# Designed miniproteins, single chains, continued (5), part 49

Each design is a single chain, and the fold is of that chain. pLDDT is the mean over its residues in the fold that is shown.

## One batch from the design tools (miniprotein)

Design m17676
Fold by ESMFold2-Fast:
Structure m17676 (fold): chain A 97 residues (1-97)
Amino acid sequence: SMAEEERELLERNRKSPVVQEVAEELRLIGDLIDQILEIKKKLEEEGKNTKEEQIKALEKLREETLKELRERGVPEKVIERVEKFFEGEIEKIEKEY
């Protein structure tokens, strides 16, 4: 996955503890990218690949992801980054229609 490739790159170039601190956040974002791609693929296969259905699916994934992260006690700064990631992905769909 993209997250695994990013982790390998960080491991190769690790020169400070800061690199390790962001590895888990990068893995989370990579996993979300993979989930979004799978959702888009499924919508295409089901003949539901419309702007509205894509946005609806991402909004649902966002709500479920944010709820789960909060229930697990993930820091609010990480949750804010995840929210901004989803906002950016939804904006791309809105502009590319």
Scores: mean pLDDT 76

Design m17677
Fold by ESMFold2-Fast:
Structure m17677 (fold): chain A 69 residues (1-69)
Amino acid sequence: SMYAEKLSEAGRKAGAGEALDEEDAQALVEGARGMGFSDATVQRIEDAVRAGGGRLDAATARAVSEYLG
C-alpha cells in the first residue's frame, strides 16, 4: 500500500542514520497513521517533527524508526 511504502522508505533512511527532510518526516507521520499505529505513537512522531521544524535530525529519526519497527 502507499502508506506501507511511505513508512518503509522513511523508516529505512532513519534506520540507516540519515536525517529526514520535510517530505520524509511527513511520510513517517502519514505512513504510521495510515498503517494503523496507535494515536499515541502518531502523536509522538508529530511532536518530534514539530520540534524539528518539520524535519527530523539523524538521532531523532533513528529513535523514531526503532519504536516503529
Scores: mean pLDDT 79

Design m17678
Fold by ESMFold2-Fast:
Structure m17678 (fold): chain A 72 residues (1-72)
Amino acid sequence: MDEWAALGARALGLLSPEQRAELLRRVAELVAQGAAPEDALLRALAAVLGTVLSPEETAALEAALRAARAAA
C-alpha cells in the first residue's frame, strides 16, 4: 500500500505540471463516480503514465521499477 503511494509520488515528480493537473483531474472524476481514492489514484496514474510520458521519462520510470525489483 505505502509502496504504491511512494511510487505515485515519484511518478508525480517525473511528470510536468500539466500532466500532474491531468492526473489530479482524473482522480477527482473517478472519486466522483464512486471509486475509492486509492483505487482512483492507481487507475488515473496508469492512464496518465501510459499515454503522456516522454521517452526520457519512460526510461527513468523503467529504471526505477527495475531498481525496486532488485531491492525486493
Scores: mean pLDDT 65

Design m17679
Fold by ESMFold2-Fast:
Structure m17679 (fold): chain A 72 residues (1-72)
Amino acid sequence: SESLEQELARKELLLGVYQIVADTLRWLLETRPDLPPEVKAALEAELAAVQERIQQLQQEIDRLKQQLQQQR
């Protein structure tokens, strides 16, 4: 079983990875105006999905930090 501290550390690392993915997708969308519309739409959808996962992870991390602070 994973401790709260271990879960927090794992989720913070995972958040960092998703942030890199989101930044890379934004960079591609900004630097490649020549992309076919269907490819651009697919990458925009992927970016939106990654951003939703980032928001979910951030909420989970904030909850874990709150729990740990209450426990000390």
Scores: mean pLDDT 88

Design m17680
Fold by ESMFold2-Fast:
Structure m17680 (fold): chain A 90 residues (1-90)
Amino acid sequence: SAAEIAEAVKLLEETIEKLKKAKTKEEAIKILEETAAELSKSSDPLVQALAAYLEAVVNEMKTLSDEEFKELVEETILALEAFRAYLRAR
């Protein structure tokens, strides 16, 4: 629904800002886990696909060093910004 898309967009905006401020791998993992859990409550298939994507990112991030996780955080921010733009264009 339009309301579910609007809530997803708002959550993505908050998540992007939190990720930009995250200084540790543990902080980034927590932010992404909380976001994925909230998105997974949606009945919208696109929002559910985004939740699954973030769960995969969390699993990858848990295997990385502190130097390597920063690149994954930057890639994730770009992906979330692209997805937010896509949802807003609907």
Scores: mean pLDDT 85

Design m17681
Fold by ESMFold2-Fast:
Structure m17681 (fold): chain A 84 residues (1-84)
Amino acid sequence: SVEYEIVGKKVVESEKNGKKVLTVTLVAEFKSEPSAEELERFIAELVEEATKEALEKFPEAELEEVNVYVNGLTVVVEVTFKIP
């Protein structure tokens, strides 16, 4: 497994079309370039972590969107949840 460090975390509550939205952004810095398989596992693990945090704050949170940005050794995973 490629080693990484979480170097940033942001949790934002906002409203879209009169409904509450929670966005969890995690920024990781890898010690070496991850393979495609390592990157897929990493994204899945961060989505699971973000989902757990969203559900702890809002038990009815539903996963809406996952955006991933890769720049060299830096990977940003942005997970958006809608609260019904």
Scores: mean pLDDT 84

Design m17682
Fold by ESMFold2-Fast:
Structure m17682 (fold): chain A 69 residues (1-69)
Amino acid sequence: SEVEALKAQIASPDENARDAAELRLLQRAADGEPLSPEEEALIAEIEEERRREIKELLDRGIEAAIARH
């Protein structure tokens, strides 16, 4: 299925294939295309991962600031 192929691309060790699959899914959502529940769940997972990465960067910045004392 398309969702299974998309999941396989997102799980791929090929970073370019993963980025392309994620961007395609996000672009479809941005264009207002109807998404399946599985595709909506994948978008939520991508958003969660990005939020986690941002938090990690912020936490490291705070730790570095504290360590200066």
Scores: mean pLDDT 73

Design m17683
Fold by ESMFold2-Fast:
Structure m17683 (fold): chain A 77 residues (1-77)
Amino acid sequence: MEDEERIEKAVEFLKKRIQTLEENIKKYKGLVSETDIKQLEGLKEILADIESRRAAGVDPKTILEELEKKIKELIKS
């Protein structure tokens, strides 16, 4: 199903973003801001929530809508 494939791609993208942000935090520890830490924790929370909803059998379209909403809120912060 296309929506399920989109969730898999979104999860992969989130994991990649988390990895990049963790690497940047380690590399530039003296320049790490509270915003960078919040972004990392927010992305980890979003990933955990999406994986939990997938395991619970929540509709893929609903999961995608929630993912988009959570990402927008995190960026807005």
Scores: mean pLDDT 78

Design m17684
Fold by ESMFold2-Fast:
Structure m17684 (fold): chain A 68 residues (1-68)
Amino acid sequence: SLEDVIDELGRLLNTMSKEDSIAVATRVLRHLGLSEEDIKKVLEIIETTPQSERGKKVKEYLREVVES
């Protein structure tokens, strides 16, 4: 499900480097059909958030996008 994909992405982002997180998030979110603006916002979160909080903040943003 979309929720399972978002949850798994969040787990991966907590374990990967910033560079790998940006690459993986970009590929997953484009595959899911998110807009370039939403992808850009997720990448800003990854750039500005400590690794331990990265998955949580990305998941919070993606849930807002999905619920809109």
Scores: mean pLDDT 83

Design m17685
Fold by ESMFold2-Fast:
Structure m17685 (fold): chain A 68 residues (1-68)
Amino acid sequence: SMRDRLIAVMREVANLAQDGIDRGLSKEKILEEVRAYLDEHVSDPEQRERLLGLADLHIDGLVAMKEE
């Protein structure tokens, strides 16, 4: 289903964000990797924009928790 595909994409985006943090990448580099993934796997531009926004927020959350 479209919902199951969206959940799978969101899970992979979260994995890319965590991997990027673990590799010591900057937020900009992590977002570049996420954008590349979304461009390849998500054809709808509005959905890509929403998912990229969620990735941005998720990265900020991961960084905040790590800095504690």
Scores: mean pLDDT 83

Design m17686
Fold by ESMFold2-Fast:
Structure m17686 (fold): chain A 61 residues (1-61)
Amino acid sequence: AATDARIASLEEHARQGREAAEKYRKLYEENPENTGAKNMADILEAASERTQARADALRAA
């Protein structure tokens, strides 16, 4: 169904965002002056959590 496809897409986006966040977090840990990497990690984590919550809400409906 269309809802199942949407849930799968949201879960994949959340997974990819989390992987990207981990990469940026590692860059910040290696160079603490790279505040852009910290900001990107924080943004991507928040976006991934929001996307996962949306997928979870659709599963619960």
Scores: mean pLDDT 84

Design m17687
Fold by ESMFold2-Fast:
Structure m17687 (fold): chain A 93 residues (1-93)
Amino acid sequence: SADDVRNSINSFFNSVITMAREYNDSQTVDQVQQMRQQANSFIDNGDYDGLIQIIRQTGSIADRFYQRNNVPSSRTTSMRKIIDGTIQNVRSL
């Protein structure tokens, strides 16, 4: 359902925002919150191609965040799995 998609997407964004806050990276928090707002707009319009693009852009923001903050490989691997899984779930709609 649209509610299941919205809950999954908001859970994903919360995971990224929580990690960025743990590292005190306010720039990443602000960028990801902006991506979250755009993602919810795409969900509201049924635009799942736009949603996938925003998730991919969030992944790119996260990759820069990992490098800037020297995030351990175990955490980056787990987050990349979440991002890839989220994209695949949206593609299955």
Scores: mean pLDDT 87

Design m17688
Fold by ESMFold2-Fast:
Structure m17688 (fold): chain A 108 residues (1-108)
Amino acid sequence: MEASDATIESKKKGVEKALEIAGDERILVVSTSGSTSRALVKELGVEDKVYAVIGSDEADKLPELAKDVDTIIATDDGSYDIVKEALKDLKGIRIINASKEEPVVETL
């Protein structure tokens, strides 16, 4: 239980750092389960900074939503891989893998 809680805290810290990196950019948040990202966005009080929150089951919406944002934050490795595949034909979008406490930043 404590190890699971530590993992959740680590993911929350990763998302917080990813939001700091994004700054004033328009942000799309993606997770394997959209409910996890929606809960995190609400808990962090950043609903006004986030353009949309989607799950990996909504990956078909990514190319359209990506046109309206500057940065995409993936909260786990699975959603990060899905975002990269869905956006492979798009360029100039910044993707942040926030699955760890230290986020990884990539520009397509």
Scores: mean pLDDT 72

Design m17689
Fold by ESMFold2-Fast:
Structure m17689 (fold): chain A 107 residues (1-107)
Amino acid sequence: SEVEELLLRLLGVYDKDDPTSVGIMKDILKENPEAAEKFLSLSPEEVLKLAEEIHQKYPWLPKRSDFEVLTVYELAKLLETAPDVLSEEERRELLKEAEERARELLS
């Protein structure tokens, strides 16, 4: 599935401690617009189920928590409307906002 491949790539790149990962994620989304549209149409519950299937199918992928999976999802939503070129500060701010949104989904 194109959506499975997209989420697999995003989960593989995601690094909460490296804001360059945010820029790479933006490029992945931009290069895969149809998969991105389908991914962003999923509910949080559907994204968590897809991530569980990905972790089972790809055991080499570092296991992501529900919080990390939802952070990637919310970050992807924010990146859809973000500029193509982001400063390090803007990348850190987007990551922080995505983390806050993910916490709200789990509360």
Scores: mean pLDDT 88

Design m17690
Fold by ESMFold2-Fast:
Structure m17690 (fold): chain A 115 residues (1-115)
Amino acid sequence: RPATPEDMEASYRAAVELAKRIQERLEKELGLKAEITIMDTRVRADGRAVALIGLKVYDKNGTEVGTIGIAVDAREKKAYIGVSSDDPELREKLARIAEEAARELGFEPVNVTAG
């Protein structure tokens, strides 16, 4: 069925909650600060409502060490997750935290990380 305003609101609320849980886990587990830089809600060409959140991740010195991109489809209970970092070990840790946070909220994580 076509996306409704309720589908868009549900995807937005889920994306905000997921971003908050990722922020909390990054601080608690890795001592990293995540900052929300992008928030957008879209209807895709296939009629799905997705909420997009971009997070920039900073170390204790305020240096950007990575990014996390999230697209949430609340109706399908899917979270599409892309991570970037020059450090492969940090990239894996960022992906793991985001995927686990999505599962805790009842969403299926789909890792779309390039390279």
Scores: mean pLDDT 83

Design m17691
Fold by ESMFold2-Fast:
Structure m17691 (fold): chain A 59 residues (1-59)
Amino acid sequence: MVKITATKDIKGDGPGILNLKKGEEVEGEVLDERDGFVTVRIDGVIKRVGKDKVEVTEV
């Protein structure tokens, strides 16, 4: 499990993109990291987020 913390406001750039406000945290599982994106499963839903927009910390 990892904790994902938004470092800035994240607006959706297509289907399955994670939307967070700056400072919001969610927990999930990292499935893949590719092309500057992190793919995570949060509450059974697969979402993608720009790696430069978040901090990922192990919990």
Scores: mean pLDDT 76

Design m17692
Fold by ESMFold2-Fast:
Order: sequence, then structure tokens, then C-alpha cells
Structure m17692 (fold): chain A 82 residues (1-82)
Amino acid sequence: SPAPLSPDERKAALIVADAIRKNMPELTGVEAYMMALGSTGVVPLEVADKYLDIMLNTAKIIKEKGEDAARKYANDQVAKLV
């Protein structure tokens, strides 16, 4: 089993999943969450890598600047990929 996500990474994955669903409302919460984790089951590898990078950067922003800044970052970055 992989190591569990840190609290900041878990929060970041949920923030990115929410941003994904705002731009792609046809996706389920599970599908959006899997995309936020960089799953290749929903998107091609190169796009999956971009979502994973957004999630990891979102987690860093939560720690450094707080959740509101992280939400703004995630929404902006996800919108650029749609």
C-alpha cells in the first residue's frame, strides 16, 4: 500500500477535485479526485502529470499562504487545462 497523503496533500486533492468539477460538471466526485491525484485512467499521462503537479503545488500553497490562496491557484490552473 502507498504511504497515506499528508493532511495538506489530502486537502489539496479535494480542492483540485472541486476545481475540476467546476470546469467539468459532468464528472463524478470520484473521477475528479482521481484526476487530482494524477490518475491515467481518466486522462492521458501528460495531462495526468499536470494535474498531479497542480495538486502538489496546491498543497505547498496551503502550508505557505493558506487555503484561500490555494483555492484561487487551483481554480486558475485547472481552468487553463480545460
Scores: mean pLDDT 81

Design m17693
Fold by ESMFold2-Fast:
Structure m17693 (fold): chain A 61 residues (1-61)
Amino acid sequence: SSEREKNLESMKKMLAQLREAHPNWSDEQREEVADAVVRWAESHGIELSEEEKEELKRVMR
């Protein structure tokens, strides 16, 4: 759905902006941030597929 894809794109954009703002983050710190965003989304009732979770994590890799 367009709304679901817009929400995913907004989260990916936020993660990309965080990565650019923090070029000094280690690979481990970037993974922790991606995991935190996934947990945040799930805690707010946003159901993410495994593919969508991987897309978010890939932004920080």
Scores: mean pLDDT 80

Design m17694
Fold by ESMFold2-Fast:
Structure m17694 (fold): chain A 85 residues (1-85)
Amino acid sequence: MKYKVTIEVDVSGKKVDAAAIALSSGKTVPATYDEKNNKLIAEAEFDSEEEAKKDASQKTVPVALVENGKVTLERKEAKIKIEKL
């Protein structure tokens, strides 16, 4: 069985050129910048429910943001959704 984890982060007031989110599983996933809604959206798939749930218990995630060629590392509040595939 596979599990899909979707992570949404609010980045209001930021101009984002690129972003990535680090997961507690050790995966770093590229985030898509939704400029219309000022959100970053990242998705990851896991083969076990236990691995998928590791990040769902966290209120904040490490985010790498690229703004005008500068990389900043921030912890941001995230909404995390888990779906069974």
Scores: mean pLDDT 76

Design m17695
Fold by ESMFold2-Fast:
Structure m17695 (fold): chain A 76 residues (1-76)
Amino acid sequence: VEELARETAEAAARAAEAAGEPVSEEEVEEMKERIIEMLEKMAKELSKEELLEKVASLEVPEEVRELLIRLAEEIY
């Protein structure tokens, strides 16, 4: 879970850098922690199916979305 969350944060950071918004390593670590916290919180309130549907509907780069779906599956 943590390793996949790090990959997700790194993919998001790469997308931000491509858009001209460079992200520091400290910000990547914070993003990783926030992703894990958000998904764990949602997993407590939502079913696995509802969580996957919510993640799939996010307006994020395709690479980030695919990684978030894998993370949601790992939490369950």
Scores: mean pLDDT 75

Design m17696
Fold by ESMFold2-Fast:
Order: C-alpha cells, then structure tokens, then sequence
Structure m17696 (fold): chain A 83 residues (1-83)
C-alpha cells in the first residue's frame, strides 16, 4: 500500500540510506507487489529479494527484515487467491 511504501522509505532514510537509494528500494518493493498480484510469482520473488539485498548492503538491516516479511506476506496472499 502507499502508506507501507512511505513507512519503508522513512525507515530506510532513518537507518542512513540515501534518498535516491531509498526511492530505488521502494520502487523494487512496489514492482514486486504488482508482479505478485499479476501472477508473476518468480519475478515478484526476484524483485523483492533485490529490494531486501539492496537495503542490507546499505546497512539498513531492520527495515530489510521488515521488507522481507512484507514481501513474503504479499506473495503468500497472491498465491492463495490464484489457487
């Protein structure tokens, strides 16, 4: 959701990620969620993992764990409704 993406961006910046990198990570999270809702589960996992890996590489470990949990929930929900 819009609010969740803004919360992730604010947390990334608070953990020392640049504004440009935070925007890129949030764009990956949004693209992952959109791909999951469209049934592109492999693409959703790949994009979600890229967002998590980028956040961790910038030292934003707490928000990276939150993004990973959120992306797993989105993917599980999308798969449940596709079955």
Amino acid sequence: SRDVLQDFKDQLIKEGVSQDDADKIVTLVNSSSTSALMGFFDLARKLGQQAVDMARSKGANKVADQIESYMNSVLDDAKRWAA
Scores: mean pLDDT 87

Design m17697
Fold by ESMFold2-Fast:
Structure m17697 (fold): chain A 64 residues (1-64)
Amino acid sequence: APGPGEVSRLISKARQAALAGDVETVKRIAEEIRRLLEQRGGTPAERAFADDVLADYIAQAEAK
């Protein structure tokens, strides 16, 4: 099963994509993170945190 470190790595990749203005990559990584949290039984707090961070990254990418 994917560990907590995998979600952290994907969030870092989403941040790099957001800095590059790559909206499609950020959205793809967001879907991947949601799947991983569902598969390993992420808590509501973990899901909320990831959704908030990813929403910010999508907004940043779209602004470029």
Scores: mean pLDDT 77

Design m17698
Fold by ESMFold2-Fast:
Formats: C-alpha cells, structure tokens, sequence
Structure m17698 (fold): chain A 55 residues (1-55)
C-alpha cells in the first residue's frame, strides 16, 4: 500500500467516525473525550489559581 492519499482520507473520515460509532464504542469515546475536556478545564483553573497565588 503506497497510496498516502488514502491515509489523508482516513483522517478526514474521523469526523464521520464519531457518527458511525455505535452504542458501546460511542460511550467509551465520549468518556475519554469528556475526561480530556475536563482535564483541560481543570488545568485552566489551576493555571489561574497559580497566577493568583504567585501574587
């Protein structure tokens, strides 16, 4: 397989992948994604707290 173009298409398909996800895999993915978002939010809050504490 020497068609790199297909690889690009596979990445783009990631968008449809979320929709194609079924119940079980969909929940698993959502959990990870939700946790990621939560972690990012927590990081933001921590950063702000750190800034305040620094003062």
Amino acid sequence: MVVPTEELDLESDADGRSRLLRRRPLEVEITTDAQRQYLEEARRVRREERERRRR
Scores: mean pLDDT 53

Design m17699
Fold by ESMFold2-Fast:
Structure m17699 (fold): chain A 70 residues (1-70)
Amino acid sequence: MDPEELEVYQLIREAMDIMGRAGLVTEGMKLVQPVLDMIEAGAPLEEVRKKAEEALKKAKELAEEVKKKK
């Protein structure tokens, strides 16, 4: 596997882990699904990485919102 492709999967895993810890597993799956769809469609790895970084950022924001509401 290409090291750059591995980095994209690491970003996806980190986003899912953050969402799982916040109790938002289903929402986490919805956030990462577009990234997985781009990989399956053969999109350029640079675009997939950007989408994965967006998913990770949203995961962190949603986890912080849940934490602040409790």
Scores: mean pLDDT 79

Design m17700
Fold by ESMFold2-Fast:
Structure m17700 (fold): chain A 62 residues (1-62)
Amino acid sequence: MPIVDPLTGKVFDTPEDALAAVRDYVLSRSSETVTEPLSPDELFDLYVRESVARLLAEQAAR
């Protein structure tokens, strides 16, 4: 099953594409810097965790 971005719904064909996207997202937003490269499973889990954190931040702002 391809890796689906829960934030944007974007589908990643390869784990490398997903890794690059998550790295770019983390660098641009500086929410929590990842120092070591992640496996596809860890990368997806991190993305899901970030989307939940974003939702909670949005709810707290309202």
Scores: mean pLDDT 61

Design m17701
Fold by ESMFold2-Fast:
Structure m17701 (fold): chain A 81 residues (1-81)
Amino acid sequence: SIEELIELLDNNEEILELLKENPKANEVDPLSSSTDLDIESKKSGLRLDKDSLLEIYKGSKNEEEFLKKVLELLKLKAKTL
């Protein structure tokens, strides 16, 4: 389920570190900020569409590959902001 995928992301130290660093990096682009009720989602600065997460997971052979692909996608998003 999508909740299990989010839990995998939360348990990966590299992804957590990238999310922690990117709120500061994204200060220059306020327009990209989707404002919802979730303060934590605003803190991350980087967001993944649920459909994208599912597609990456389906295309991955295991959890490690899934996390690696998600990390690469987040790095790309950080560079394009």
Scores: mean pLDDT 61

Design m17702
Fold by ESMFold2-Fast:
Structure m17702 (fold): chain A 112 residues (1-112)
Amino acid sequence: LKEEVLKKLLELLDELKSNPEASFLWNLPSLEAFPDLSKIVKNPVSLDSIKDNILSGKITTIEEFIKEIEQLGKNVETFFDKDSPLYVVAKELLEELLEKAKELEKEYKEKS
């Protein structure tokens, strides 16, 4: 992953972190607070875990970043009711993030 692309992905996460409505997406759910979460969510993902995976080199492509955001969306569908305000907000925020990431993917595929 090019340094320029890495910086833009981190900026997208920081933009989302500036939204107080996204606070529940920042941290991995605590197994101590939610012991059944590991039984119902096999791939727990949070915004902080995505950022850590970018910084550690586990996410090396925009496509891998998109997959992590899609997995976070599946986790939201697993533990929030569809009529919940938190579900609605999470789906809107993650859809916006996915659209921005896909635009970056298009831009850098043309420059590669």
Scores: mean pLDDT 71

Design m17703
Fold by ESMFold2-Fast:
Structure m17703 (fold): chain A 69 residues (1-69)
Amino acid sequence: SVREIAERVVAALKEGRLIRSLRELAEMGGVSLATIRRFMRRQGLDPRTTPLGEVVLRLVVEGGVDLNA
């Protein structure tokens, strides 16, 4: 689920890991790159132009994960 992907990504970020590409984002989320691209398309995010930080924020919001929890 999007929530599980977001929880794994937030955990990795809290451990000080950096996300430098969609591939690294997918790896941290425990999913395929195709899964991240599908999520982006469903959210109306352009896979060529959307900044990585915006993709991460959209995952966190849609996953219902609190960054301050």
Scores: mean pLDDT 81

Design m17704
Fold by ESMFold2-Fast:
Structure m17704 (fold): chain A 99 residues (1-99)
Amino acid sequence: IEITEGYVNGEPADIESEIRASPGDRITLRGIAPGYEGELVHILIIDPNGNPLLDLDVQIGPDGSFSVSFQIPEDAPKGTYTVTASINGEEDVVKLVIE
């Protein structure tokens, strides 16, 4: 499993280091999970205080890809969030910095 692309308000973001965004921005993440077509990826986003911002499952498409889109709340805490995509004991992690 791998998160391959990140977008902030439709503009590409650097997933290799960190995605940078502000409260109110729309984040889109894309990834791949080859061999898990039709199964569910668990997406967990933890805020700087250890609270979940998102905790949901998304279905992997017939091409092995998955996508999730969400809006950062206007009152979201600023700081470093952990974004985890996981399936069947495999995971990938990217950082999301809200400033």
Scores: mean pLDDT 81

Design m17705
Fold by ESMFold2-Fast:
Structure m17705 (fold): chain A 114 residues (1-114)
Amino acid sequence: MAADAEVMALAQQLLDALKNRDIDRAKAIVRQLRALIPDQADFRSQASLALATQRLKEKGIEVTTEEVAERVKKGDPLVIKEVQESELLLGTLESLIAMEEAIDKLIEEEEKKK
C-alpha cells in the first residue's frame, strides 16, 4: 500500500531521533505516524512492526515488515523481543506527548488570566 513506504521512512527517522536522544523530534514523528494511521489498533501494530524492522536492520538483519510479522507468528524470540521493546518505546512516547500537552494547557490557561 502507498502508506507502507511512508510508515517505514518515519520509523527510520524515529530510530535516528532516539539514537541522537532527540526526544522532541521522536514525539513529532510519532504524531505524524498517528496522522497516517488514525485507527489506534492499526497504529499500534503497524508502527511497532516498522520500528522493530528498522531496529533489526541496524543490527545487520535485513528484513521487511512482512517478514518480521511472519517471524513473530513462528515464535522467533529475537524478533518478538524487538517488537515488544518497540511497543514499549512507542507507548512511552505517546505518554510523554499527553503529559506535555497537559502541561502546555496549564501554562496557556495561566497566561490568559493576566
Scores: mean pLDDT 79

Design m17706
Fold by ESMFold2-Fast:
Structure m17706 (fold): chain A 57 residues (1-57)
Amino acid sequence: MIPSEEAERRALAILTESLTRGEATDEQLAELKRLEAEGSGRGRVSAAGALAYMQSL
């Protein structure tokens, strides 16, 4: 299980990169799904939020 702080940091990094590119890759979406499934607490919520936002792009 991925620690909450680490999952949050990774989710934020992916979101920032996607916003800079103006698009989300399938690999980035897959990683966010993994962070949501294996993450805990705030990190899981952050990954879920980032995934929902990026899927709307």
Scores: mean pLDDT 77

Design m17707
Fold by ESMFold2-Fast:
Structure m17707 (fold): chain A 76 residues (1-76)
Amino acid sequence: MEEEIEKLKKEIEKYNKEVTELRSQLDAAGREYEKLAKENPEEAARKMRQAASDYMNKIGEALKKANELKEKIEKL
């Protein structure tokens, strides 16, 4: 039982790290698009919306997996 809980905790940590990396990538894209916004604010906003949609979808999937694993631990 404890060994199973530790495995689930490690998987949760893996997804949490994935979320952190994805957020960092989104922040980097945001900084790049801020520079573009000085020349073309509409294009920068469009690219930022697309990046936010893509990264937030991936982040949401990782968070969903982490939450499913947390629920499994609570049911054990």
Scores: mean pLDDT 82

Design m17708
Fold by ESMFold2-Fast:
Structure m17708 (fold): chain A 91 residues (1-91)
Amino acid sequence: MERERLLREAVEHFEKAVEALKAGNYDEAIDHAARGIAYLAEASGSPLTREEAEKAFRNYLKTLYEKYGKDALLEFVEGMLEAVRRRLETG
């Protein structure tokens, strides 16, 4: 129940990140993607606080964007969205 709620929050943030990327709002996309990963980490039992996870992954995603551009960031975020959706699926 709590885990499924955290996974749904992660999905919502990754969906917002994809929308922001398509609109050219890369800073907003990175912020949403980092929050999505933080919720996913929490759902997976990570010992990091949500704030610590969000900060770490925001830095990672900024580096990914700076080195490999928007298409690499979009591919990463879409991959994470698919992975979280698969984990949320129940029969």
Scores: mean pLDDT 82

Design m17709
Fold by ESMFold2-Fast:
Structure m17709 (fold): chain A 81 residues (1-81)
Amino acid sequence: LSPEMKELIDQLLALAKEHLSEEAVAQLEELRKRLEAGEISPGEFLIQVAELLQSHASTLSPEAAAQIAAVMGQILDMLAS
């Protein structure tokens, strides 16, 4: 992973730790490990993270959801480059 992508993923995990359950955070950390190991593509990582976030959407404030969406959008933009 590029340093910039790693920083965005670290920001995503920090937001998850603040706003999501420990179980959801553990799932995100496992997805990050699989991405760093090359077991999943960056696109597959983004899809699985989006699915995880949707399953927890009811527990997120609009502000928290917007912050997470912004970081996800930055990750997507880097993948599209």
Scores: mean pLDDT 80

Design m17710
Fold by ESMFold2-Fast:
Structure m17710 (fold): chain A 68 residues (1-68)
Amino acid sequence: GAEAIDRAEAAGVLDGFSPEAREALLRAKELEEKAKREPSKAASYHAAAGIWLSVAIQEAGREALAGL
């Protein structure tokens, strides 16, 4: 969730991520925070957050492969 992303950022785990991958993670975090504030729309926000998390993972994976 958003708290896990905050802890990863604080621990420097995200330092190896591109600006694009980090932006996607921040978008996922924003959507999870919106889900907490609007429980009636939580399912939609969680689904959207999952898509942005997938984008972040794909971007990070592409960068790792490009480094080879």
Scores: mean pLDDT 71

